# Ledger of designs, part 44: designed miniproteins, single chains, continued (5)

Each design is a single chain, and the fold is of that chain. pLDDT is the mean over its residues in the fold that is shown.

## One batch from the design tools (miniprotein)

Design m17506
Fold by ESMFold2-Fast:
Structure m17506 (fold): chain A 103 residues (1-103)
Amino acid sequence: SKVEEIKRILMEKLGFSEEQAEALARALEKLGATPKDVEEAADLLNEEWFAKTEADRQAVRKKIENSTEGVKKAYEVIHEFRLLLLEGLSPEEAAERALKKVE
């Protein structure tokens, strides 16, 4: 299923737990994100995370701006989800709030 493939990408590329990846994958499916959109968004998130300079971060931002709408929305949902988890929200609450921000 699309949810199972998205869940795998989130766990393998971004290090989310199974519970976190399940909640986020369900939200991304509701958004209409494809596994391809999620894979590209995950790669961009990793590029941004490992960027060493502000110039490298701006280069990643430009790649995001030039991406498809599906990739941009997936990126925004995943980014917001990660921030909300750091604030102490449950995976389910973080996924719902992240989705609503982008919808």
Scores: mean pLDDT 88

Design m17507
Fold by ESMFold2-Fast:
Structure m17507 (fold): chain A 86 residues (1-86)
Amino acid sequence: MAFTATGNITLDDGYVLKAELVVNADGTGTLTLYNDEGVKVSTAKVSNVEQLSATEFRATLENGAVLTFTLDLATGKITSAKLTYP
């Protein structure tokens, strides 16, 4: 399913970045990360998105990193997210 989600993500070191996740109908997409000033610091390709529950999802990035996130389906907002590097 195609969607766009925005919110905060927490990195392995505890650092928090703002994120925009765009998912295409085929399950591929892009994850863009922004700092506190709204400056784009990273863009990564999403290879796959899996739905784990009604509100929980896992996105696998091409670099092997995994984004696990909870989505408010009514607003498209990421309510919690953790990015884990391999």
Scores: mean pLDDT 79

Design m17508
Fold by ESMFold2-Fast:
Structure m17508 (fold): chain A 81 residues (1-81)
Amino acid sequence: PFRINELSEEQLKRIVEAEAEALRRTKAEKATMEETLELIEKLAKQNKEAALHFIDRAEEVAEALGDKEFLKKLEELKEKL
């Protein structure tokens, strides 16, 4: 579902903000984290630079939420790319 040419910085910000809001509102925090990680992996298959940018933005949100598990998974994904 990701198209690199359609992903602007504004779109990346909106996606990250939506994921953060879902994490905050729901008790399904793990499911929301897994969804975000899956989206980043799909993006990486088309554009590694955009995927790294998404990880950077997601890390900022994870730090704001205090979610160390999510931060660790983002770091692992960044090393895999």
Scores: mean pLDDT 68

Design m17509
Fold by ESMFold2-Fast:
Structure m17509 (fold): chain A 67 residues (1-67)
Amino acid sequence: SSDVLQLIHLIEKTPTSFTVEEKNELKSEIESLPTNTLEYFIKAIENDPDQAARRLALLKRFIEVLN
C-alpha cells in the first residue's frame, strides 16, 4: 500500500538512534498495521517534521505494546 511505502521512506530518511536491524524490524512490522494507524503516524510526522524521530520511536513502542 502507498501508506506502507511512505512510512518505509520516512523510516529510512529520518535520522534516528535505531540500529539497521531495528529499522528493518519496524519496516516489516508496519506492513501488518491498520491503514488508519499508518495514516495517523504519516500525518503526525508531516505536520511536525522536526519530531519525526520521536514519532517513529512512539510507533515502535506502540507495536511493542500490541505484541
Scores: mean pLDDT 83

Design m17510
Fold by ESMFold2-Fast:
Structure m17510 (fold): chain A 60 residues (1-60)
Amino acid sequence: MAMPSGETLQAMYDAALAALLAAGLSEEEARRRAEQITFELVSKGETDPATAAARARAAV
């Protein structure tokens, strides 16, 4: 499995973080969950920021 670029990782994290903050989570909780979601998706070969945002919305 190809390692995602730093730009792709940042985009996934930012998308998940934005979705969690919009759902009303605190900055600390949103950051923690965004990191977990990003690592989970990357471990499964997913590199789409839209998928990260959708996963974050499903987690709230």
Scores: mean pLDDT 81

Design m17511
Fold by ESMFold2-Fast:
Structure m17511 (fold): chain A 75 residues (1-75)
Amino acid sequence: SVREELLELAKEHKLSEETIKAMLEVYDAIEKKAPSEELQKLQVRLLKLMEEEGVPIPVQFAVMALFSEAQFESM
């Protein structure tokens, strides 16, 4: 599942618990089909946390790609 792939990616790249929690909050918002404004705010917060933590850009892109897959499956 996309959720399991996100958690494996987070474990492989040793993301902080705060960043993992923010990542799962974005995933849960996608699954519940939250309003675009709420989803955007959660995504912006996650990106800021990843930048502050020094997460490599390719890993950030991989996370965003998995979110796109989750959104497509929800259509």
Scores: mean pLDDT 83

Design m17512
Fold by ESMFold2-Fast:
Structure m17512 (fold): chain A 80 residues (1-80)
Amino acid sequence: GTPVLVRTPLGNLGRGVLDGPTTIRFEGEGVSPEGRRARFSGTATVTAEHGRFLVGEGTVTFEAPSGPERVTGTLLAVRL
């Protein structure tokens, strides 16, 4: 797949891969909805593209002591 940098709905930065034409898989470390630093992973479907720039809709899952936290929304990505 094509490597991408991803900006998640909460503004965290992750690294991922464009797997096939429309699926982005990504991971990173950032701030969860509860305000804690946590590792996250996610998937998104590409809804628009312009050159290296991609817009997608997806889900981010954060690791948390009380159980995983999920965020859905629009993300931005750039092909590397």
Scores: mean pLDDT 84

Design m17513
Fold by ESMFold2-Fast:
Structure m17513 (fold): chain A 98 residues (1-98)
Amino acid sequence: MSMDDISRRITDLIIQGRFDEARRIRDDAMRSSSDDQRIVLGAVWNVGMSSTTRPDDEVDRLVDQRIRQLRKLGVSDDMIDRTRTMMDDVIGQMRRSR
């Protein structure tokens, strides 16, 4: 399964309230992932879960905070761009489900 497919499936399960199944898919993907892929998966998971309990403006602030954190940690611009795109896709999927 591609990273995009994993992210979409995790987000679908979160939308459905199937958090234990979403966490299992996340954990399985994390075990087989590179460090870069784990950064993306962690960001996807945090944004997806936060979208269930927080208003949209707080979720948008969490995205900006995550990007600032990754930049401070010396993550490459390519990885930051990928992570932002994946987080934006998750947010879009979550907001369309409402």
Scores: mean pLDDT 85

Design m17514
Fold by ESMFold2-Fast:
Structure m17514 (fold): chain A 76 residues (1-76)
Amino acid sequence: SGKTVLSDDELRELSELLTPFLEEAKKRAEARGETDQMKIQIEAYEDLANNTSGKFGDVAKERLDDLKKSLENFNS
């Protein structure tokens, strides 16, 4: 079905939840020589989806699916 809609407060909370996973994903990417920002974001959203339930978990999974589709189209 359609994408989950977040309020401004929920968008801020999602950003705060994502930040530590994004920083860890960047560190792991640097260790393996990965510079593709989309791959780094995919890793961060995978970590967020695995560690978050409910509405934020659903949004993280939806965004992860979108990013994976974008990456496949770009790097096939």
Scores: mean pLDDT 79

Design m17515
Fold by ESMFold2-Fast:
Structure m17515 (fold): chain A 73 residues (1-73)
Amino acid sequence: SHMEEIGKKLEEELAEFQARLDAEGKPKSEYARRVHRLHLIAELGLYDDDPETANKKIEEYEKELQERAKKNR
């Protein structure tokens, strides 16, 4: 099913990100950002898109959320 494909891709991407963070000594906050990005891909149904296109759409979405947060202060 589509959900099973999403789950498999998520696990593979999380494993790769974890390995890279360990190798580079990056802070856990960056790992959390990557996990959040993968959740957005799943929620927005972007797993059928190529990774570069999905990342651009997520960046635009996150910028919109940041602007909304500023206006609501």
Scores: mean pLDDT 67

Design m17516
Fold by ESMFold2-Fast:
Structure m17516 (fold): chain A 60 residues (1-60)
Amino acid sequence: MTLEEIKAALEAQGVKNVEVREVGDKYLIKNIGDDEIVTLPDGRTLTIKKGSEVLLPKLP
């Protein structure tokens, strides 16, 4: 899973107020909008609460 694949999956699901960046071995996902539930390209479902930041481990 790449940063571009995550961004594409968020856009495909209509999620517009979430920022994603790489931080070492993790992805930092920041939600600047309302609560979102998203499915990642690797099949994980993630709940991202309003105004929260989530550190998501990179999979092998």
Scores: mean pLDDT 77

Design m17517
Fold by ESMFold2-Fast:
Structure m17517 (fold): chain A 55 residues (1-55)
Amino acid sequence: DEKKKKAEEEIIKLAKFYGRAPSDELLKGIAKKLGVSYSTVKKILEKLKKSGKVP
């Protein structure tokens, strides 16, 4: 899924830039920019936290 892959990349990029998990405002921004639901972006963030790619 191209949009989910882009959301994952944006979450990782922001987490590296800020040195922490992105804020809800940033996650909503990703959702709006990529045309995915906020719940989908949150699920991707939780997956990335479990894999250790995001704090």
Scores: mean pLDDT 81

Design m17518
Fold by ESMFold2-Fast:
Structure m17518 (fold): chain A 88 residues (1-88)
Amino acid sequence: SAEQERNERLLEIHNRMDKDGDGVLDQEELDYLAGILLSIGLSQEQVDAWLKIADVDGDGTVTAGEFIRAMNTLSEEQQNAFIDKLES
């Protein structure tokens, strides 16, 4: 399905951003992704909400599953714009 294909691409983005290879995104990597979300037209309030959904445990790290879950709260158009921005 289109959702499965998007989730596979989002997993590849997470793996690419995980430069340390520890399986999680740290605060620096999250700040970078938040900047991408702003660049595709999300408001600061929408980005703040997305960050809270991604880091549900409040531990300052985001697993692949948490990242994909947070991305799936966005519209299909927003998800596609985010993926296109990172794959360009």
Scores: mean pLDDT 81

Design m17519
Fold by ESMFold2-Fast:
Structure m17519 (fold): chain A 64 residues (1-64)
Amino acid sequence: SAVEELTKVALVDEELAEKLVAAGFRSVEELAEADPETLVKALGDAISLEEAELMIENARLLLE
C-alpha cells in the first residue's frame, strides 16, 4: 500500500503517511520530487519546513 511504502522513509510514521496519501503523495518517488513549501501546506502545517526538507531528502536517499 502507499502508506506502507511511505513509512519506509525516515521521519515518516503511519499517521504522516496517511496524511501524505490524502494530500496526493502516493509514492516515495512523488515525495522525493515534492517542494518543501508545498508539502508543509499539503499537510496543514503539521510539520515544519525543515522537517519537510529532511523527509524529501530521506525519500530521495531511499530511491538511490
Scores: mean pLDDT 81

Design m17520
Fold by ESMFold2-Fast:
Structure m17520 (fold): chain A 76 residues (1-76)
Amino acid sequence: TVVLDNTDPEALAQAILSGAERVVVKEPLTEANARIAVDAGAGRFEGPGITPEQRERFNELAAKLPDPKATVVAGE
């Protein structure tokens, strides 16, 4: 598990690319940061920092990836 106090897109991507199974971001997740996470290999999105509508959309994008995937938890 990697915890990011400030949601820097570069740090988020690096944590996922480095093989973290779970990445926790304390800030709400923007659509731009969610897309960066998916591109880096994130397969699941959770937490109060995303809306139910955003969660469904991001998980649908991630479902197209064939590789092992990290979970991103936003708003903890």
Scores: mean pLDDT 72

Design m17521
Fold by ESMFold2-Fast:
Structure m17521 (fold): chain A 108 residues (1-108)
Amino acid sequence: SAQELREKAEEEMERLARETERRLAELFARGDLEAVRAAAEEFERRMLELIERLKEAGLLDDEEAEALRRGVRLAVTAVLIRAEAAAEGLSDEETVARLRAAHAEILA
């Protein structure tokens, strides 16, 4: 059914997010910030492709697709800010301040 296809796609998105989070944790621990950026870009590409496929299949309306794309932008932007902050040697407090500012801008 259409509902089963949607549920399977949501499960694929959740798996991709979980696998990416685990990989990012390892890459951050190693200080491999170039690999962190590459992993974030690959996650964004794969998530946006999946969202577009669901929209084209009629399984997501315009509002649902845009909400998911916004969620992907928030997640990817957060990772990129953390990588940039780590490269600059920023404190956790300074990193959190940058994340809050970017989050507010994306939601506006």
Scores: mean pLDDT 85

Design m17522
Fold by ESMFold2-Fast:
Structure m17522 (fold): chain A 80 residues (1-80)
Amino acid sequence: NSDEALRKAAGGLMKAIEAKTLEEAKAGAKEGLEGAKGGTGEAAEKAIAGLEKALKAKTLEEAKKGAAEGLEGLMSGASS
């Protein structure tokens, strides 16, 4: 379901943003990305891109930045 996919993506993005370690950020991003696989549309695509950036990040700051960008894209797409 698209709504569940967007909810899972948002959850993963939030976990990555709130993470205290790179490992926690990547775990949240991975969980969100797995849940987001069924999502379609611009909001889902932006959220997935943010989750992928967080998952591929080499530092906690990069992971949080990617997740924040994904969350902004998700909120922007979902509000239209």
Scores: mean pLDDT 79

Design m17523
Fold by ESMFold2-Fast:
Structure m17523 (fold): chain A 56 residues (1-56)
Amino acid sequence: SARAALQANYDAAADALTARGKRLDESGKASGDERMQAEAERLYRAADYARAQAAA
């Protein structure tokens, strides 16, 4: 169904955003780059939103 496809797309988006956020968080912590850490937090929030949309 269209709804199942949309949910799968949101789950895939959440996974991709989480993976990118983790890389930026690790890089930011290693370098002390607060901008990278802030961007990682934004990506995690975007992933949480996508995950919530998939679960709805």
Scores: mean pLDDT 86

Design m17524
Fold by ESMFold2-Fast:
Structure m17524 (fold): chain A 65 residues (1-65)
Amino acid sequence: MSGLRGAELHRRLIREEGLSPAEAAARTEKELGVAPSEEQRQILREIAEKLREIGDEFQAELLAG
């Protein structure tokens, strides 16, 4: 079973441990003993893009006051 299990573990690590996506990916590799799959890479890109958007919005709010 591929991407879904890895994605769920990845998200759980972020939520429960407060890890960054990169740290969660490293922990997922340790837990599964394998490199991220193509599905996991796609999810990581989506998460990274979403986090960038959130970060950009947060920064804009700070600058706007």
Scores: mean pLDDT 65

Design m17525
Fold by ESMFold2-Fast:
Structure m17525 (fold): chain A 59 residues (1-59)
Amino acid sequence: GAAAQARALRRGQGAREAGQALGVEEAYKFGDLGVQAAQAGDWRAAMEYVDRAGEILGV
């Protein structure tokens, strides 16, 4: 639903920003993919990308 999409978008943006700030290019890329998927309405793919970025960042 809309709440899951909004959460995925926020988490994707956070992962993208954290990856960029920490210089972890792979985390930035997965965070960016999560944002793109959330904007496209694919919340499941967005959450998978965000979770992958989180794993790379150690959170």
Scores: mean pLDDT 76

Design m17526
Fold by ESMFold2-Fast:
Structure m17526 (fold): chain A 74 residues (1-74)
Amino acid sequence: MPSPPPANGNKEEILKVLPEALEKARELGSEAAILALEAIKLKLTAKTEEDIEEYKKLKEKAQELIAKALAEAE
């Protein structure tokens, strides 16, 4: 059975599901999830060094917010 390569298949599949994931994150009101998904989108669509830097910044902020949210949920 034909299967796409992991790297290419992951990129296309993630880009296809990102809009649905972002909509669900907005419904949940999770800023951390929204930022994490925006970072993933930016990483997959990045074409400049500035885009890569913004991706790293958003990823770090999202991870920090997720850790904070998990600590508050406990």
Scores: mean pLDDT 72

Design m17527
Fold by ESMFold2-Fast:
Structure m17527 (fold): chain A 88 residues (1-88)
Amino acid sequence: MEDEERLKKAAEKAKEIAEKRGLKFVGPLLIADSETLSGLAGPSDTGTEVEVVLEEEINGHKVIFLAARNAEVSEQDVAEAIAGSLAL
């Protein structure tokens, strides 16, 4: 599906940007409004600052790609975030 390919390509680009900035890539988030960004502070037992590294529009939806300082992020967590966003 075209949207799936665009999302994966954008995620790869966002990961490169995060690495260049010394951040750990967290994954994509579908954004409905700015309140959604505030909700991202929290499933880890360690508090982490998150930053937007890339914004993309996919199928009329705004998708932002996030990275964090000092976050412990596994490859599995990133894959799950990407898979969740394919439901756009």
Scores: mean pLDDT 58

Design m17528
Fold by ESMFold2-Fast:
Structure m17528 (fold): chain A 68 residues (1-68)
Amino acid sequence: MKKTVYIGTGLSGRTSDLLLTNGGTDESADGPVFVATSLEEIETLTKYYESLGYEVVNVASQSELDRL
């Protein structure tokens, strides 16, 4: 069964709040949340976790990605 990983930018209140509250990892049943500070970091994290068999969900909006 695949585990889920969430990737955000920290530019949205949702992703930023989760990281500030949970020390960079959301320990909820849905899986960890990581912050990326660049488009290259998002791609690198996505490829890395997909290579480990994780399902990767991007929680950042396109407008947030365009600001990186």
Scores: mean pLDDT 63

Design m17529
Fold by ESMFold2-Fast:
Structure m17529 (fold): chain A 67 residues (1-67)
Amino acid sequence: GAADRETALAIAKEMAEKIVANYRSRGEEATGTVEQVGDKFVITVKSPSGTITLVFSEEELLARARL
C-alpha cells in the first residue's frame, strides 16, 4: 500500500544517509541518491573511491524495519 511504499522509501533514504555519513566521517566527500524504479528502490552512493549501487524491493526494506 501507499504507507508501505512511503516507509520503504524512508528506510532507503536512511540507509543512503548512513553510508554517506560513514564516508564523510573518514574525511571523504560522498553523495547519496535514492530512485524509485517500478517496485524497486535504487540507492546510489558516489565517492572519489568509486560508486556503490544497492537495489532493494519494498518487502526487503520493510523486513529491515521489523528488526
Scores: mean pLDDT 81

Design m17530
Fold by ESMFold2-Fast:
Structure m17530 (fold): chain A 59 residues (1-59)
Amino acid sequence: SPVEVRLVGEDGSETSVVATESGASITAPATGTWTVQLKASDGRWLPVETVEAAAGTKI
């Protein structure tokens, strides 16, 4: 089932993709600390992990 995923930076910047059964990757747009969030069926964003990534890192 499709799941919407986003990265949220410390500065409030956001990048999102839709994950499918085939999988997905999301690329960090900048170096820093990023919170990975999944969109719940009710539209809320659920934080699932925090990562430190370099620009261009796939998560």
Scores: mean pLDDT 76

Design m17531
Fold by ESMFold2-Fast:
Structure m17531 (fold): chain A 98 residues (1-98)
Amino acid sequence: MEEAIKLFKDKYYEKVKNIVEELRKRGEPRKAFVVEMAAQAVAYYDSGKEDEAIELIRKAAELAGMSPREVLRHAAEIFEKYGDTEAAKRLRELAEKL
């Protein structure tokens, strides 16, 4: 389970990095931040650490001036736009648990 976070980072590293970099270049640092935090939350969720995933999203929401559910749904829309439908699905599943 602890190894799942590392495996998720290795598997999605290039895609997440490219999304975050593109959003920052477009002058969308809030979206970049939301995507980065959501990717970490999905990694925690996939490892069975649901409480840690939810806590991370709550902190991200406070910093972004959004609700936790809005952070997750906004990140899911961004991941889906970049072709990561699996990450988008997991983010929406987390949103329904809030």
Scores: mean pLDDT 74

Design m17532
Fold by ESMFold2-Fast:
Structure m17532 (fold): chain A 108 residues (1-108)
Amino acid sequence: MSSLITELTRTLLELFDLLEPSLTPEEKSELLAKIIGLVLHFIGLDTMIRLGAPKEEILKELEDTKKYFKDFIDYLKSLAQTKDQKDLIKKIEQISKQIFEEAEKRIE
């Protein structure tokens, strides 16, 4: 999962660079905060699994992360104007899906 989280972080920062010229300072701060929040959710989930946290706690964090992710993707789609931006959002969705699938396999 750590390598996928690294790839996700890199892809999120690439999207930030493409969106940044169109955003106000307030919108840039909000987007960056949401990016940090998503990365921290995935790091938290990976850490809980690696340390052998109770299954019920991991499942709760997984559901909380999925909810955060859904809201975040809806937010990104509202900001995206170009094909390149939309293609990066699709890549973010694909990497995140792989992280969720890996987490679910480790919980089973």
Scores: mean pLDDT 88

Design m17533
Fold by ESMFold2-Fast:
Structure m17533 (fold): chain A 91 residues (1-91)
Amino acid sequence: MEGLSEEAQRHFRAASEAARRYRATGDRADFERALAHLREAAEIAREAGREEEAERLEVLRLQLEAKATGDEALREEAVRRGLALGERLAA
């Protein structure tokens, strides 16, 4: 996550820690905290014109939400957007 502002990086770190705790415990509060921090980091990245970084953060949010809810449509969207981002970054 190089190229993010210090503020966006702080939100991303907080989201990663909350997501790790959620995966270990299933605590909804950690899940909600992780989603909130990912949304804030993505918004800051978008405002800074960092579109690829913002998209990566959105894909991570969709992956976490899909796993937590079992929503197949969210899982499919996360896979599709993640693959598209990977193609752009590999080019």
Scores: mean pLDDT 81

Design m17534
Fold by ESMFold2-Fast:
Structure m17534 (fold): chain A 89 residues (1-89)
Amino acid sequence: GENLERAEEKIIEAANLILENSDDLEAQILAGVAMLIVAVNRALGELDKSLLEKAIKLLEEAAKLIKDPEVRKKVLRLLEEARRLLEES
């Protein structure tokens, strides 16, 4: 339970970091879709691990489009932390 909630927190952090620091339209769309997946997952009342995994994959693709290497590194670190939390769930 708690590891899935922590993974979701890291996914939200990564998506917000992309939306706040990237002017790339494709990166913004990918981050927006990942946030929509998180919102749907919350609405279902139980966190679905497979939906969180899909959100991570979208944000990994968005990270490739980030021009700032420090922002990209922070996003990738958050997504790696989220993946570890899902593995431990």
Scores: mean pLDDT 84

Design m17535
Fold by ESMFold2-Fast:
Structure m17535 (fold): chain A 90 residues (1-90)
Amino acid sequence: MERAEALAALARQLARDPGSRRFTLSLKISKEDAEELAKKLEEIGAKVTRIGYDPETGEYVIEFEVDPSLTDEQIDELARVLAEAAEKSE
């Protein structure tokens, strides 16, 4: 996936909550993919605050916070990981 697509997805979340560094993702992926995504986010330096499952929609809801001290390289990796997760979503 193109870096621009990942940044667009991240920008949409930021536009919904511009006053905070907290992001919410709703993805129709497997439990294993949701757990792997949460682990990758934490390894990059994001703080995963919640992982929930909505049985009505079949989506995993992942909430995380981005530290303002993250480097540009960490932000790029975060965007890439989010893009890969979005591609797996229905």
Scores: mean pLDDT 69

Design m17536
Fold by ESMFold2-Fast:
Structure m17536 (fold): chain A 85 residues (1-85)
Amino acid sequence: TENLNLTISVDRTTIKQGEPLKITVSGDIREGVGVSILDTKLNTVQEGTADKNGEVTFTPTKAGRYTVVAEYGSARATTDITVEE
């Protein structure tokens, strides 16, 4: 059975609060991939869908550790980032 491949990349793994972070999804699907940003308590702080280039921008308002989750159907990719003051 052919499974959908999905990957996620970020231009930085550590950013300052108020700095925009570009998140890029790639693989078999780009546009329409759901992207969620979770805090350490698993609260969703931002969600959206990837554009035609596979891109979503996240601008954190609070310092902390976050997990970026990209999902489409059964495919899932994650990466961790740190936001500093």
Scores: mean pLDDT 81

Design m17537
Fold by ESMFold2-Fast:
Structure m17537 (fold): chain A 68 residues (1-68)
Amino acid sequence: SSSALEKLGLALQEIIDYMRQQGVPVDQIRQLVLDTVRLFLSRPDTDEEVEKVIKEARERADEIAQQT
């Protein structure tokens, strides 16, 4: 749905801003975004599934930031 896509877009913007603030290289940020979008497209377009995708993206962003 357009609602789930909007929710993902807003969350990705916050995740990108967070990773930039932590000094994460652009290539790693790009890879996380691509992996997250691919995961979203592979799952049902529901609020429950988009929330799971966002949670996984946030957890992965934190792991990458800790390594930077």
Scores: mean pLDDT 84

Design m17538
Fold by ESMFold2-Fast:
Structure m17538 (fold): chain A 65 residues (1-65)
Amino acid sequence: EIKLKEKLILDKIKNEKPLSKADYEFLKQHRNQLPQLKAELEKLQKESSSTLVKVKAGEALKALG
């Protein structure tokens, strides 16, 4: 399910785990279609205390559009 995949991607980023090729393909396939995930990634990019989390959130946002 789309919601489960969104949660798994967010959890990976929050825990500083690398996103897989399949995760990036999911984001690209749903480009401009996941406004809630986009908002949560933007929040992580702006508010996270971890530079690595901010960078990973930015990369995911770039893939998502």
Scores: mean pLDDT 83

Design m17539
Fold by ESMFold2-Fast:
Structure m17539 (fold): chain A 98 residues (1-98)
Amino acid sequence: MGYIVAAAAETLEKAEEAKKKFEELGLAVSLQRTEPYIVVATAETLEKAEEAFEKAVELGLGVALVDSAGNVLRKAGPSEELIEAATKAALEVALARA
């Protein structure tokens, strides 16, 4: 329940940085070693989800923020490919929890 933030990174180093920042916010985090690397965090509140989104954007990652119903609330990133990868990952998690 709540919100999903997914980040797409071109390197494992960037993915590990995002994972660490999400864990520091107290979020449940998973890292997928795909191409690109995917980091997914689940948040109980929109406030925590927005904070995670902003930290991932600061790292230069593709990021998507999705609610539990699968509505895309925000997306940002340095390339369309990374934004699409993050959006797909966030929606897959939302759908799996439905």
Scores: mean pLDDT 85

Design m17540
Fold by ESMFold2-Fast:
Structure m17540 (fold): chain A 63 residues (1-63)
Amino acid sequence: KLKEKILEALKARGKATAAELATGLDVSQAAVSKALKELEKEGKVIVERDPKTGKRVYIAAEN
């Protein structure tokens, strides 16, 4: 359920950090980070690093 909400939020926003997703979904950042790691292993999200800030940014993987 949380994974589906994360994917929908990423599609709506284009990309987001774990903190942004936690705030938007009203869940802990730890829960979001765990779900994002699982989605990354499943190939459902792509992780980018902002070269200026070093923050991990997530986007929904598409065909």
Scores: mean pLDDT 78

Design m17541
Fold by ESMFold2-Fast:
Structure m17541 (fold): chain A 99 residues (1-99)
Amino acid sequence: SKRDRLLAQYVVEKFKEVLGTTRASSDEELVEKMAEAIVDTVLEIARTYGLSKEEVERILDLVKEMLLAEAKRSGASQETIDLIERAVELAKERVLEKL
């Protein structure tokens, strides 16, 4: 739906803010910080808008689609793409465990 895409876009923008201000000592730390940003933002919107588990799952799938598409368009390395994918999958697991 249009709402799902708007909420996913909000999550993507918050992810970019965190990525732009984050210093990480390792790939594992970077994945963790990226995942935390996605988790915090998704739980915020789920609470604010009273989202169902099904709606949250759709939004997370759209977030993954949008982030990977943008990284590829920006000429990100395969290594960077893999880290983003790992962060989104980790965030999805954590969000669904908390719902």
Scores: mean pLDDT 86

